Designed miniproteins, single chains. Designs and how they scored, part 32

Each design is a single chain, and the fold is of that chain. pLDDT is the mean over its residues in the fold that is shown.

## One batch from the design tools (miniprotein)

Design m1161
Fold by ESMFold2-Fast:
Structure m1161 (fold): chain A 111 residues (1-111)
Amino acid sequence: PLEEVRERIRREIERAREARAAGEGVVSIDIEPPPSLTPEQVLELARFAIEEAPEGTIIMLDATLLSEEQVRELMRLAEEKGVSLALVSPERPWVGELLREHALENIRQPV
């Protein structure tokens, strides 16, 4: 159920905001889409989490259902919002390479 997953993410975002206000370190939010969701719904949930999460949050996303183009779009949005995106997709070797490239760019130009 999409609304149940969205509500869970909303609670995680609120926790991340509270942790940041309390001066706690890096906070992560896990997006574990149930197999009943479409790729478009997974993309919508990921965008929601990235847009609403406080700066410095790590979004852990299972990108198995997402295309390379959709993942690149989410990475661009995460960078714009100051959020880190960590992808879990062992079946998609290009995801690991894309994350490595992104990490190297951040190391070379820390802002």
Scores: mean pLDDT 69

Design m1162
Fold by ESMFold2-Fast:
Structure m1162 (fold): chain A 58 residues (1-58)
Amino acid sequence: GEGARRGIAAAERALAAGDGAAALTAASHKYQEAVRNGDEEEARRARELLEEARRRAP
């Protein structure tokens, strides 16, 4: 839904700004939503963002 779409956009924006902590939070929330909805493709995308955020987090 819109919440899931906003989560991806928020994570991508945070990564572009160099804010790994904000990206990690947004990606984690998106991953949980996708898992609850049974949306494996969105869960996979959120996991990729989560890994990227972890590499940029302190």
Scores: mean pLDDT 73

Design m1163
Fold by ESMFold2-Fast:
Structure m1163 (fold): chain A 61 residues (1-61)
Amino acid sequence: SRTDEALARLDALVEELKRRSPEQAAELDHTRDMIVDLVRRGELSTEQLEALIRHLERLLA
């Protein structure tokens, strides 16, 4: 699904951030878990998640 694809992209971005800042790994994992929970509860739409991922990808470029 689009949601599963977006969550996989989020996981890839979090792993990239953990490589760049391993001291923040636990905080990054907690942030990812919070985003996943919001999506599962329907409080963050797939479109909003995709927009967030695009924003983060641009900041890492």
Scores: mean pLDDT 85

Design m1164
Fold by ESMFold2-Fast:
Structure m1164 (fold): chain A 59 residues (1-59)
Amino acid sequence: MEEARELIERAKEAAREGDLEKAAELLEEAARLAGNDRELLMEIASATMEYLKAIVKKL
C-alpha cells in the first residue's frame, strides 16, 4: 500500500526529469502492487496522465 504510493511519487518525478523509461517501469510496478485498490488505481491514472504529458512535450 505505502510502497505503491512511493512508486507513484517516484514515477512522477522521473517523468518530470524526462526519464520516461524509469517512469514507465515505476508506474507498471505500482499498478502491480495496487491490485484492486480503487484509490491507488486512480492515483496511478493521474501519474500516467503526467507521464503522457511528458511524452507529448518531448515530441
Scores: mean pLDDT 78

Design m1165
Fold by ESMFold2-Fast:
Structure m1165 (fold): chain A 65 residues (1-65)
Amino acid sequence: GAVVRITAAKDYTAKTSDELSMKKGEVVEAEVLGTVDENTVEIRLLSTGEVKLLDGSVVKGVGGP
């Protein structure tokens, strides 16, 4: 998948252990594995190798390298 930089638009608390929690302005580098639905993306965090679901409402911008 594509490696992207994801910036949080707002604070988000994970509802399940499979979701990624982020604070407003937090940046994560991740590999996009796929889109689960219009509001949920499956990503692999480059720092840990963990696979997490990201809520699309948290995403301010997704840029490729």
Scores: mean pLDDT 74

Design m1166
Fold by ESMFold2-Fast:
Structure m1166 (fold): chain A 92 residues (1-92)
Amino acid sequence: SSETTSAIIEAIDVVLEEGGTVSVAISGDTLTVTIRGAGERGIEAVREAKRVAEEQGLEASLAVEGDTVTLTIGGLSATGATAVALYAIGLQ
């Protein structure tokens, strides 16, 4: 779980460094990270976060719709999800 949280935060950092934008939403036990303008490196970082989540036994999906990439993770701890959301808000 902490590994997944760290991987998501790292992906957010890469996306922002590449000039993209990030939005985070929490609904029930589901964390949704929406990125725009991620570039190739940002997309690779988000794919890595998905792989880490799956290796930790979490449900993760990735959708690409035009210039928008959405990472959805189910089963992340409330503490982990909150940490990701607060991090993303603090960078906006």
Scores: mean pLDDT 82

Design m1167
Fold by ESMFold2-Fast:
Structure m1167 (fold): chain A 60 residues (1-60)
Amino acid sequence: SKLEELKEEAKKIYEDYKEGKISEQEMYLKLNKLYKEAEENLSDEEVEEFKKFVDKLLEE
């Protein structure tokens, strides 16, 4: 699903940040782009699920 694709992309962005391939600023810019894609392509419930997924990812 589109939600699963966006979750996979968010995880890849976070992994790139943890590996030092991108800066923290670049990570947030890329994640903000995914938030926009989620708002354009997903239901309100799926957008909320995606936001919770990213919040949990960033707490690791």
Scores: mean pLDDT 83

Design m1168
Fold by ESMFold2-Fast:
Structure m1168 (fold): chain A 74 residues (1-74)
Amino acid sequence: SMEEKIKKIVEESVAEALARGKAEGLSADEVVALAQQLAYEKLKKEFPDASTEEILKALKETAEAAEAAVKAAA
């Protein structure tokens, strides 16, 4: 389903951003921004016809997940 694919993109983007952030010494805010950038790229590839509203919603979910993951890692 679309919801399952979005959830996977969010999870993969957050995990990748955390791993890269730890390796490169990125701040919490930089990790969140990186997670959103990675999610945006994956969303545009998987759902090229997705509306701006759908993309923004998924990016918000990505930011919330990334913020929670950074807090849990601290």
Scores: mean pLDDT 85

Design m1169
Fold by ESMFold2-Fast:
Structure m1169 (fold): chain A 84 residues (1-84)
Amino acid sequence: AEFQEEQKKFGEKLADAIEELKELIKTGSQEEVDKWVKEQSEKIKEEVTELWIKMWGEEKKDEAEQFGEGVGKQFEEEAKKLKE
């Protein structure tokens, strides 16, 4: 199904983002890492929100936005742990 393919692509994007983060932690400054993490968490929030709307329709937009925000925040917290 189209939705399952979208989920797989999203998972692949997350794995790629984690690899980029590991390289940035090794080669970049603290400020560059913090900026990148913020930008990626916003992108993740948007992509997750759109996936939720695709699954349950526009009537669930508010719930989709809350879920997307939660996932974005989790990514930001996990990124901070990788930096330790």
Scores: mean pLDDT 74

Design m1170
Fold by ESMFold2-Fast:
Structure m1170 (fold): chain A 80 residues (1-80)
Amino acid sequence: SSKEAARQAAEDIRKVGDEVDKELEEEKKAKELLEKAEKEEEKKKAEEKMKELEEKRRRREERAEEVRRRVEEQRRRAEE
C-alpha cells in the first residue's frame, strides 16, 4: 500500500512539474511579446495573456501545495 501511495504521489508531483515547465515557457513568451509590442492593441492582448497565466499559476500553486501535504503525510506513515 505504501509503495502504491508513493507511486501515485510521484505521478501527481510529475504532473505539477510538467505544468510548471509549460507555464514558465508561456510566461516567457508572453513577456517577450509584451516587451516587443509597439501597438496599444498588441500590448492589451499580451497583458490579458499575462493575467490568464497568473490565474493558472495561482491554481497550480494550490494543487502543488495539496500534493506536497499528501507527500509529507505519506513520509510520516512510512516511518511507522
Scores: mean pLDDT 76

Design m1171
Fold by ESMFold2-Fast:
Structure m1171 (fold): chain A 70 residues (1-70)
Amino acid sequence: SSLEKKIKELEEQLKAEKELLREVEEELERAIREGADPLEIARLEAARAILLAGIDFTEELIKKLKEKLE
């Protein structure tokens, strides 16, 4: 079904979003450890917050679409 295809596409998107989050978290940890510029740290913290919100949205959307297949 078209919903099953969309769920698969969203699951692939979720994997990419989680990988990007890991990269941002690693860079943030590095920036903090190395005493990077406060503005650079703040930008990474903001990027992390937006990625977390996007992941939550994508996970909820996948859940709602799966419920429609029951």
Scores: mean pLDDT 90

Design m1172
Fold by ESMFold2-Fast:
Structure m1172 (fold): chain A 70 residues (1-70)
Amino acid sequence: SAEEYFERGLALYEQGRYEEAAKYFLAAISLEPDNAEYWLNLGRALEALGKHEEAARAYAKARELDPDLP
């Protein structure tokens, strides 16, 4: 499920495995593209990889879906 991919991505992110984390967040997004939390965490992983422009786009999508996200 999308939630299983997301949980795996979070675990990989905590381990510093940012490229793998981003892949699992993208897998979650492919199943639920309107989940703002998935886009937010994709942005965090991309930022950790130094992909600042891609991270900014993911953050923008998260805010578009949920403007109240912290």
Scores: mean pLDDT 89

Design m1173
Fold by ESMFold2-Fast:
Structure m1173 (fold): chain A 84 residues (1-84)
Amino acid sequence: ELEKISEEARRALERGVPAFEARWDTLDEEEKEKAEVVKEILEAAANADAEKIRKIGETRLKDEKLIEEAKKAAEYIEEVKKKS
């Protein structure tokens, strides 16, 4: 069920995260830094790594909405793993 966990976590992040990739070429330096952090979180979600998502969200995100979406994704992965 790793693929299912990763898919659900990715969907949770995508629901709250702006589509940075669509506008990557027009982003300024601060927006690119933010988009890079979001990409790292999406990668951690693909690996069902709740601890890494939580750590990145708390230490590297500046946007309150993105921080909340990262927390939701990490909590979702943790809850699914607990049921195992």
Scores: mean pLDDT 62

Design m1174
Fold by ESMFold2-Fast:
Structure m1174 (fold): chain A 87 residues (1-87)
Amino acid sequence: SAKEEIEENRKKARDLRAQAAQTVASGSPAEAAATLREAARKNVELARENQKIMEEHPEVRKLAQEGIDEAAEAATDNLRAAAALEA
C-alpha cells in the first residue's frame, strides 16, 4: 500500500542516517564526506519517491509530506557536513 511504501522509505532514511553516522565516527574525513554526499543523494531520491506517492494517493498526503520534509532536511544537513569536512 501507499502507506507501507512511505513507511519503508522513512525506514530507509533512518538507516542511511545510522550508516552515515557510523562512517563519520570511524572513518577518515574524506571517507566521511563521500558517505555523507552519497546519503544526501539517496535522501533526495527518497523525497522524490514520496512526492510521487503523495501525488497518486491523496489519502496519505500528510504522511508523504512529512517523509519528503525529513528526507530533504537530511540531504541538506549531509551536504553541509560533507562541505565542512572538506574545508
Scores: mean pLDDT 82

Design m1175
Fold by ESMFold2-Fast:
Order: sequence, then C-alpha cells, then structure tokens
Structure m1175 (fold): chain A 55 residues (1-55)
Amino acid sequence: GPETEAALRRAEAAIVAAILGRASREEAQKMVDEAVAAGASPEDVAGLRRGLATL
C-alpha cells in the first residue's frame, strides 16, 4: 500500500545517502527495517539488503 511504498522509497534514499557519505549506515539500516515492518516484498527487501552490503 502507499505506506509500504513510502517506507521502501525512504529506505532506498537512505542507502543512497549513506553511499554518498550524507547519512550513517545505522540510519540506512533503520529505514530498511521500517520498510520490512511496513510489508515490503521479499524482492524489494533483498534489493535493500544488497544496497546495505555495499556500505
């Protein structure tokens, strides 16, 4: 739903910000955890976890 999509987009943005040195890995992890809690799909979660692994 819209809340899940918003949480997913926030997590993606947090990972990009962390890659650019504008946010912490811990902040990106928190946003990923919130996207999981909001019901993000297994495929989307796998993508987010791959992004975190690059940090």
Scores: mean pLDDT 86

Design m1176
Fold by ESMFold2-Fast:
Structure m1176 (fold): chain A 69 residues (1-69)
Amino acid sequence: MEELLEELKRAIEAGDEEAALRAAEELGKKLGVEETALSITRMVLNLVRAGRVTPEQAAEAARRNLEAL
């Protein structure tokens, strides 16, 4: 789990949306909440694309929200 959270954070910080979504999918499968994990990740990626948050802020928000699941 921790490795997938770190992979997700790195992918978001790097702007690798495909890697971020893959890490979120694997995390969600392990937690039994795949769609929720993907939805959270898509939301933070959308905020980065809209210029509302930095990639670093989005990565930390995704990590924190997924850890809370």
Scores: mean pLDDT 81

Design m1177
Fold by ESMFold2-Fast:
Structure m1177 (fold): chain A 68 residues (1-68)
Amino acid sequence: SAALKEKLERRIEGLKKAQEEFGLDTSEAIELAKEILENLDSEELPEKLKKFDEMAREIERQGVRKHL
């Protein structure tokens, strides 16, 4: 859906900023998000979205720790 695409694109942008500002390794999460965007009709979509959300959450947690 358009909403899912927008959400993923916004999260990719956030991950890029985290890499630029804090030197966090976000490459794997960004690649997974791109894979999801290319395969929105995949039967694996829910599992890949869950994995991406877990990765992004962990990266966000690491970014907060480095900023503090």
Scores: mean pLDDT 76

Design m1178
Fold by ESMFold2-Fast:
Structure m1178 (fold): chain A 65 residues (1-65)
Amino acid sequence: MEAWEQMELLAIALSIETGGKVTVEEKDGKLVVTTEGISPEEAEKVYERLKEKAEELGLELEFKL
């Protein structure tokens, strides 16, 4: 499975778990993560999980609030 696909699948799983929306989009060779309809505490947990996965895959990650 490609690195980008793994990040998309994790974002979908986190959207289901939180009941909000987690989106991952490629911009200029990096992944941009946005969250919507999620509490600040839940968003921090989402960011930590996505950051760990990105580090494992060697991807650059940017978070937009």
Scores: mean pLDDT 78

Design m1179
Fold by ESMFold2-Fast:
Structure m1179 (fold): chain A 56 residues (1-56)
Amino acid sequence: SSQRFDDAVSRLNEEGLTRAPGVELPDEEVEALARTLGVEPEAIREGARRLAELLA
């Protein structure tokens, strides 16, 4: 299984709860997460969108 994807989801949830609901992640944080996890920034943004849809 993709542990990197699970870590990305976990971090997005943690940061999402810290920030106001509906606020987009800053580009700097998206790039930092993508670099740390070894994925493209678009994958982080897509993951955030999918989580928002699941929570709705």
Scores: mean pLDDT 63

Design m1180
Fold by ESMFold2-Fast:
Structure m1180 (fold): chain A 118 residues (1-118)
Amino acid sequence: MVVVTESGGGTVAEGGSVTLTSKVSGADFSKASVGWLREIPGKGAEGVASLSSSGKKKSYSKRFAGRATISRDVAASTAYLNLTNLKKEDTGTYYSAVGSESAKGGLVFGNGAELTVV
């Protein structure tokens, strides 16, 4: 069973930076794809960043381009989303989505990390 645990949210000042962390167990993380989504109450979920299973391809949504960096540490089975120059509009719950063979071709989500920008 694949388990995803996010951390590193909280309350951050506008213009500040935060690193969200996703720890993954039960998957071969060297072969797992990772995405980050943001959920806004009443408005649904939007993509933030993605990393291919090979680790070679990275993509970012237009809102976060130039302010977000996605990375992974295969040995630690951990993915990171670094957000810089935070805006009040970046407030929301951030979920990591992990795709692996251990998930039978599906995506596994954690419980989310809440970020409030003040």
Scores: mean pLDDT 81

Design m1181
Fold by ESMFold2-Fast:
Structure m1181 (fold): chain A 64 residues (1-64)
Amino acid sequence: MEEKEREKKREEVIKFLTDELGLSPEQAERIAEAIEEASRIHGVDIDTLAKAVANGLRARREGR
């Protein structure tokens, strides 16, 4: 019932990760899949998890 919306959000997350963080499409897809799984397990919005992951990756890149 919500599979189409979930797939659309996954594509948006992939685009966000590639555009904002410069990740390869394959890396972004892998991370998006992990975010989708975590969202399903913990009941947290995909957008919320995507932002948290992006912030973590930025902190790592900046050496903080």
Scores: mean pLDDT 74

Design m1182
Fold by ESMFold2-Fast:
Structure m1182 (fold): chain A 57 residues (1-57)
Amino acid sequence: ALTEAYRAAIRANMAEHWRRHGPALPASFAAPGPEGLTPEQVAAIREAIAEVKAELA
């Protein structure tokens, strides 16, 4: 639940940035970095980022 929410939020943020600034993410684009995440939540965030980057490539 929480893991899926973070994944969705990162994907939505990246999609909105792409709509406003063009098809490439800037190197300085930083995803939110909350504290106290479990390893599963961290893995889900990394997967979401990799998935969006692969889709844009």
Scores: mean pLDDT 59

Design m1183
Fold by ESMFold2-Fast:
Structure m1183 (fold): chain A 72 residues (1-72)
Amino acid sequence: MKDEIIEETKKKADEIYLEIVKAKPPREYYEEIALEIGKGIKEIEAAETAEEAEKKGKELIDWAEKKLEEAK
């Protein structure tokens, strides 16, 4: 179900974002991450199928996890 994928992706992105903020990178870094997560979520919401939403969600989470590692 597409809505379930969107909700799960939002939760995971929020968890990663919170960890990035807790790592205390420069303000510009986590503000940029917040904007990109917002864009990614809108793209997932705009996906026409659950499969497309799942693929985009995975790409967003993988990207955010990489940014978390870079913030440390």
Scores: mean pLDDT 81

Design m1184
Fold by ESMFold2-Fast:
Structure m1184 (fold): chain A 55 residues (1-55)
Amino acid sequence: SKEEKAREMIRKALEAHRQGKYTEALKLFRKAMEEFGLTHEELARLVQEVVDELE
């Protein structure tokens, strides 16, 4: 689904950030917003949900 694909891209962005690849992480977050039509609020919610799943 659209949301599952967005979550996968967010997981990749968070993994890049964890590895110190900050530019790559930023590009992946922006790509998720653009490709899946996420607002800043929706992106923040999905990031929180993914972080909660990983931690």
Scores: mean pLDDT 82

Design m1185
Fold by ESMFold2-Fast:
Structure m1185 (fold): chain A 95 residues (1-95)
Amino acid sequence: MDEEEFEVDVLVALALIQLTVLKNYALRQGKTELAEKISELQDLILELAEKNPDVEKLRKYIEGIREIGRLVDQGKFDEALEKVNKLIEEVKKEL
C-alpha cells in the first residue's frame, strides 16, 4: 500500500469510529431516525472510499462529522439530522 492508500484507510477508519459513536449515542437518546441516517452515511463513506478515494474530500467529510458530533453533544438532534442528510447528499453526488 502506498502512503495515499494508507491515509485513505486511516481517514475512513476515523470517520467510521466517529459515526459509530454518534449512532450509538443517538440510539440511547431514542433518536432512531438520526441513527438510521448515520448508518446510511457510514455505508456511503465506505462505497466512496472504494469507488473514488480522495484524501481531501474525506478530510472535508470528517470535519462535517465533527460538526454533527458537536450538535449531538449540545442536544441539537434536529440540526444534527439536517447536517447528516446534507452530507449524505454531498457523498451521493460523488458516487
Scores: mean pLDDT 85

Design m1186
Fold by ESMFold2-Fast:
Structure m1186 (fold): chain A 55 residues (1-55)
Amino acid sequence: MSPVEELVARAREALEAGESLRPVLEEAAHRFIGDPEAFGEAVRAIAEAYRELAA
């Protein structure tokens, strides 16, 4: 899987387990330093997963 896909999968697992997303978001920011496109994609996908579970 791509790094973005790995982070989204981990975020999904955390959300399903009732865990915090903060570590996953921090890892995304660290991995995509200097790559705003990939970072934006990862954050957007993670936020969408969060909204799905919050709806």
Scores: mean pLDDT 76

Design m1187
Fold by ESMFold2-Fast:
Structure m1187 (fold): chain A 107 residues (1-107)
Amino acid sequence: ALTVTMSGGGTVPEGGTATLTATASGPDVEGFAWFREGADGGREALAGSGIPAGGHERVSASISGNTSTLTLSGLQAEDTGLYYKMATGGDGSTATGAGVPLTVVPA
């Protein structure tokens, strides 16, 4: 079965850097997307295939094998939210990791 295991996040001061890691396991992982869910329940795409979505200049993503790392630099209060990755298998199946909370606090 396709699975995604998440780690990282936590409580980080404003202006700092947060790192979130997701590892996909299962058949032939072909794609991925990183998402943030804000307090309003809205979901925003942040990065896919190792590049940030347009408008997210403080966001970078990298991939090594089935492990993807999302790095958020220059953290702002608006970066507080629930972060997760979705992976797509070669058979068209998808799996989403458990959301990882990130809380940005005043420095």
Scores: mean pLDDT 75

Design m1188
Fold by ESMFold2-Fast:
Structure m1188 (fold): chain A 64 residues (1-64)
Amino acid sequence: SLEEQNIRSLLEAIERAEKEGNRERLASAIAMLSKLDPELAKELQKKYGIKEEDVKKAQQDFEK
């Protein structure tokens, strides 16, 4: 499905951001993933040590 394709693209973006040490891109990609798969997004947030406030900030940036 289109959602599965979007999730795979976001997982690739998350891995790339983590390897680059770009925490802002990492939080942004996790925030996007939370709209499609909130449970998976929460697990990755914990795995990479991203603060809940950083994810919320990225979510607000997407809503404008």
Scores: mean pLDDT 79

Design m1189
Fold by ESMFold2-Fast:
Structure m1189 (fold): chain A 85 residues (1-85)
Amino acid sequence: SALEELLELLERTREAIRARDLEAAKETLERIRELIREVVSDPEVAATLEAQLEGVAALAEEGDYEAALAQLDSLELALRSVLAA
């Protein structure tokens, strides 16, 4: 399912952030963004989720890895709410 694929990508993003591999993190975040655009039918909801992804990227680039991981946890809850309903 799309949710299962998104959850796998989120875990890969967490692994990249924990490893301080910003290139890998950006790559998985971009794949998450593309998949959100494909599977989230409401454009306002998609835009909100994409803004949360941009927040994760910004925190990771700033070196705030703990905050980036916390934002990924929040994004996972939002994705589960949107796609499991």
Scores: mean pLDDT 87

Design m1190
Fold by ESMFold2-Fast:
Structure m1190 (fold): chain A 68 residues (1-68)
Amino acid sequence: MTVTITTVLKPDSRSREQRLKEGIELGTQLKNKLREELAKIQALNPDLKITYNLIVEVDGRVFTATIS
């Protein structure tokens, strides 16, 4: 089973560099949380294969991560 999560950060009063850094940090935090939740689900359901696709968009740039 595959789950896709998309997050988009809007431009605001912060600098483009600060928004990009925050977007990368947010993406990393979400990836780590999804990995922890996946481990919990797999511990309860060993035969269930789940994959998360995380998409983070910051200032028109797209970062993707796949967690299995």
Scores: mean pLDDT 74

Design m1192
Fold by ESMFold2-Fast:
Structure m1192 (fold): chain A 58 residues (1-58)
Amino acid sequence: GELEEAKRIAESAIAAAKESRTSGLAAVRELQRKLEEETDPEAKEILEKALEEVKKAL
């Protein structure tokens, strides 16, 4: 479902930030794009929390 997809995207983005700054910055852009398209409030919250965590890792 959409929530499971959001969780997978969030986990992937956080892992990318741990690998390198370059992949972390790419993950920020992808999370921002997905957030712009997301209409489910719960999925949006998961993606927003992931974006904050990725930004803190950079």
Scores: mean pLDDT 80

Design m1193
Fold by ESMFold2-Fast:
Structure m1193 (fold): chain A 72 residues (1-72)
Amino acid sequence: MSKKELILRLIAKKLEIIGLEFEKELLEEKLKDESLSEEEKEELKKKIEEIEKEIEKLKKEIEELEKELEKL
């Protein structure tokens, strides 16, 4: 893999994290709505948890790509 390809993959994954963090913030804002049912609140909490897991996965992938970039 070229240095340029590694950089582009890093940028792509960082953009994915930004998108997921934005989605998480929107869901957290929705969770503040007191008119929501308990079932709707639980669904939102589950979605937030899934997004947090995806962000963590992407962060690990970024760390691996950064290590590969340092070897070049």
Scores: mean pLDDT 83

Design m1194
Fold by ESMFold2-Fast:
Structure m1194 (fold): chain A 73 residues (1-73)
Amino acid sequence: MADEVAERAVAEAKRISQGSDTVTIEQAVYALELAGLDREVAREAILEVSGGKDTVTLDQVAEAARRAAERQA
């Protein structure tokens, strides 16, 4: 469910960032794709939580993954 997808997205984001607490928008979108989310839905969710910033935190990656999972349900 959405929490499992969020947990996987955060794990993938950590791997991409090599343990950093922040990732770029493109890295976050890719992490959500690896978690099983559609790219366009993932991009929309990441852009919503980013508030126009170039990077997102791992907590924001988790929130975006939950939003994207809800839209695909």
Scores: mean pLDDT 81

Design m1195
Fold by ESMFold2-Fast:
Structure m1195 (fold): chain A 69 residues (1-69)
Amino acid sequence: LDQKALEAVQAGDFETAADYYDEYGKKTNSGQAYAVAARYYRLAGREDKAQEMIDKAKELGATPLAEKA
């Protein structure tokens, strides 16, 4: 997973990277993977998907990616 997601990020394809982390989160039931997917969906401009991933991450007890500015 990490290698495929990294390749997508290096190519500037943040939506594909987010899709890899979303799939990994589903496979492993990992809140951290959903949190990372949310970050990349935001970079891709996919606000709805980012929010969906944040909600899943919180449900699984992961720390949100959002920092207070």
Scores: mean pLDDT 74

Design m1196
Fold by ESMFold2-Fast:
Structure m1196 (fold): chain A 61 residues (1-61)
Amino acid sequence: EEEREKAQLYVVKAANHALNGDAETAEKYLKEASKYLPKEDVERVVKHLNEVSGVEIKLPE
C-alpha cells in the first residue's frame, strides 16, 4: 500500500484530535505520520494545525 495514504490517514486523525482540543493525541498521530512524510511536510502540518486548532501541537521527534 502507498505510504502517502498511510500518512494522510494519520494527518486526518491528528487534525480531528487537534480541533477537539486534544493536542497530546494529535501529536501521537503526527509522530506516526512522520514515518511516511519528509520532516518539512510534517513541519507544515504542525504549523497549519496550530494556526487553525488553537492548541499548541509539538513537532514529533
Scores: mean pLDDT 78

Design m1197
Fold by ESMFold2-Fast:
Structure m1197 (fold): chain A 67 residues (1-67)
Amino acid sequence: SELEELLEEARRLGDRRLVGAAEALLSGNRTLILAAYHELQELIKTLEGERRELAERLLKLAQEMLS
């Protein structure tokens, strides 16, 4: 699945915060997804390159899951 691919990408990049966000989305738990959504909004302000691109993709998926 796309989420599993994004989790593996987060692991490859070595960013615990992005790994945690991807795991939250994979859990399907609305409370965890909402928490990840807010964390990702803050993270994209400070991340650059591949990490920022991954954070933006995870944020978009979190928004879709919360709609």
Scores: mean pLDDT 88

Design m1198
Fold by ESMFold2-Fast:
Structure m1198 (fold): chain A 96 residues (1-96)
Amino acid sequence: MEKEKQEEIKREIVRLLLALQLRRAAEKGLDLDKLRALAEEEGNLSMAEVVELAKELATEEAIKEAEKRIEELYEELDEESQKEVERALEKLKKGE
């Protein structure tokens, strides 16, 4: 299968998962506006985009749609790419 498509799918999954994690953290007191401001000051446009996506996940319906999108994207990955995504997420959980 095409490596380029697998990499695009992996990036989209990671982006959505990070946005969901940030939304859950915001419910526990994380200030998304401050995080966005810090990302913009550092020129980290990718992190700023993830924070904006997390802010879009303000409703239960939006969260469910994001979770469905992750599931659909994950099913499009081959088994090795799925394992890579799982390993990356485990490292993020241990580091965070």
Scores: mean pLDDT 76

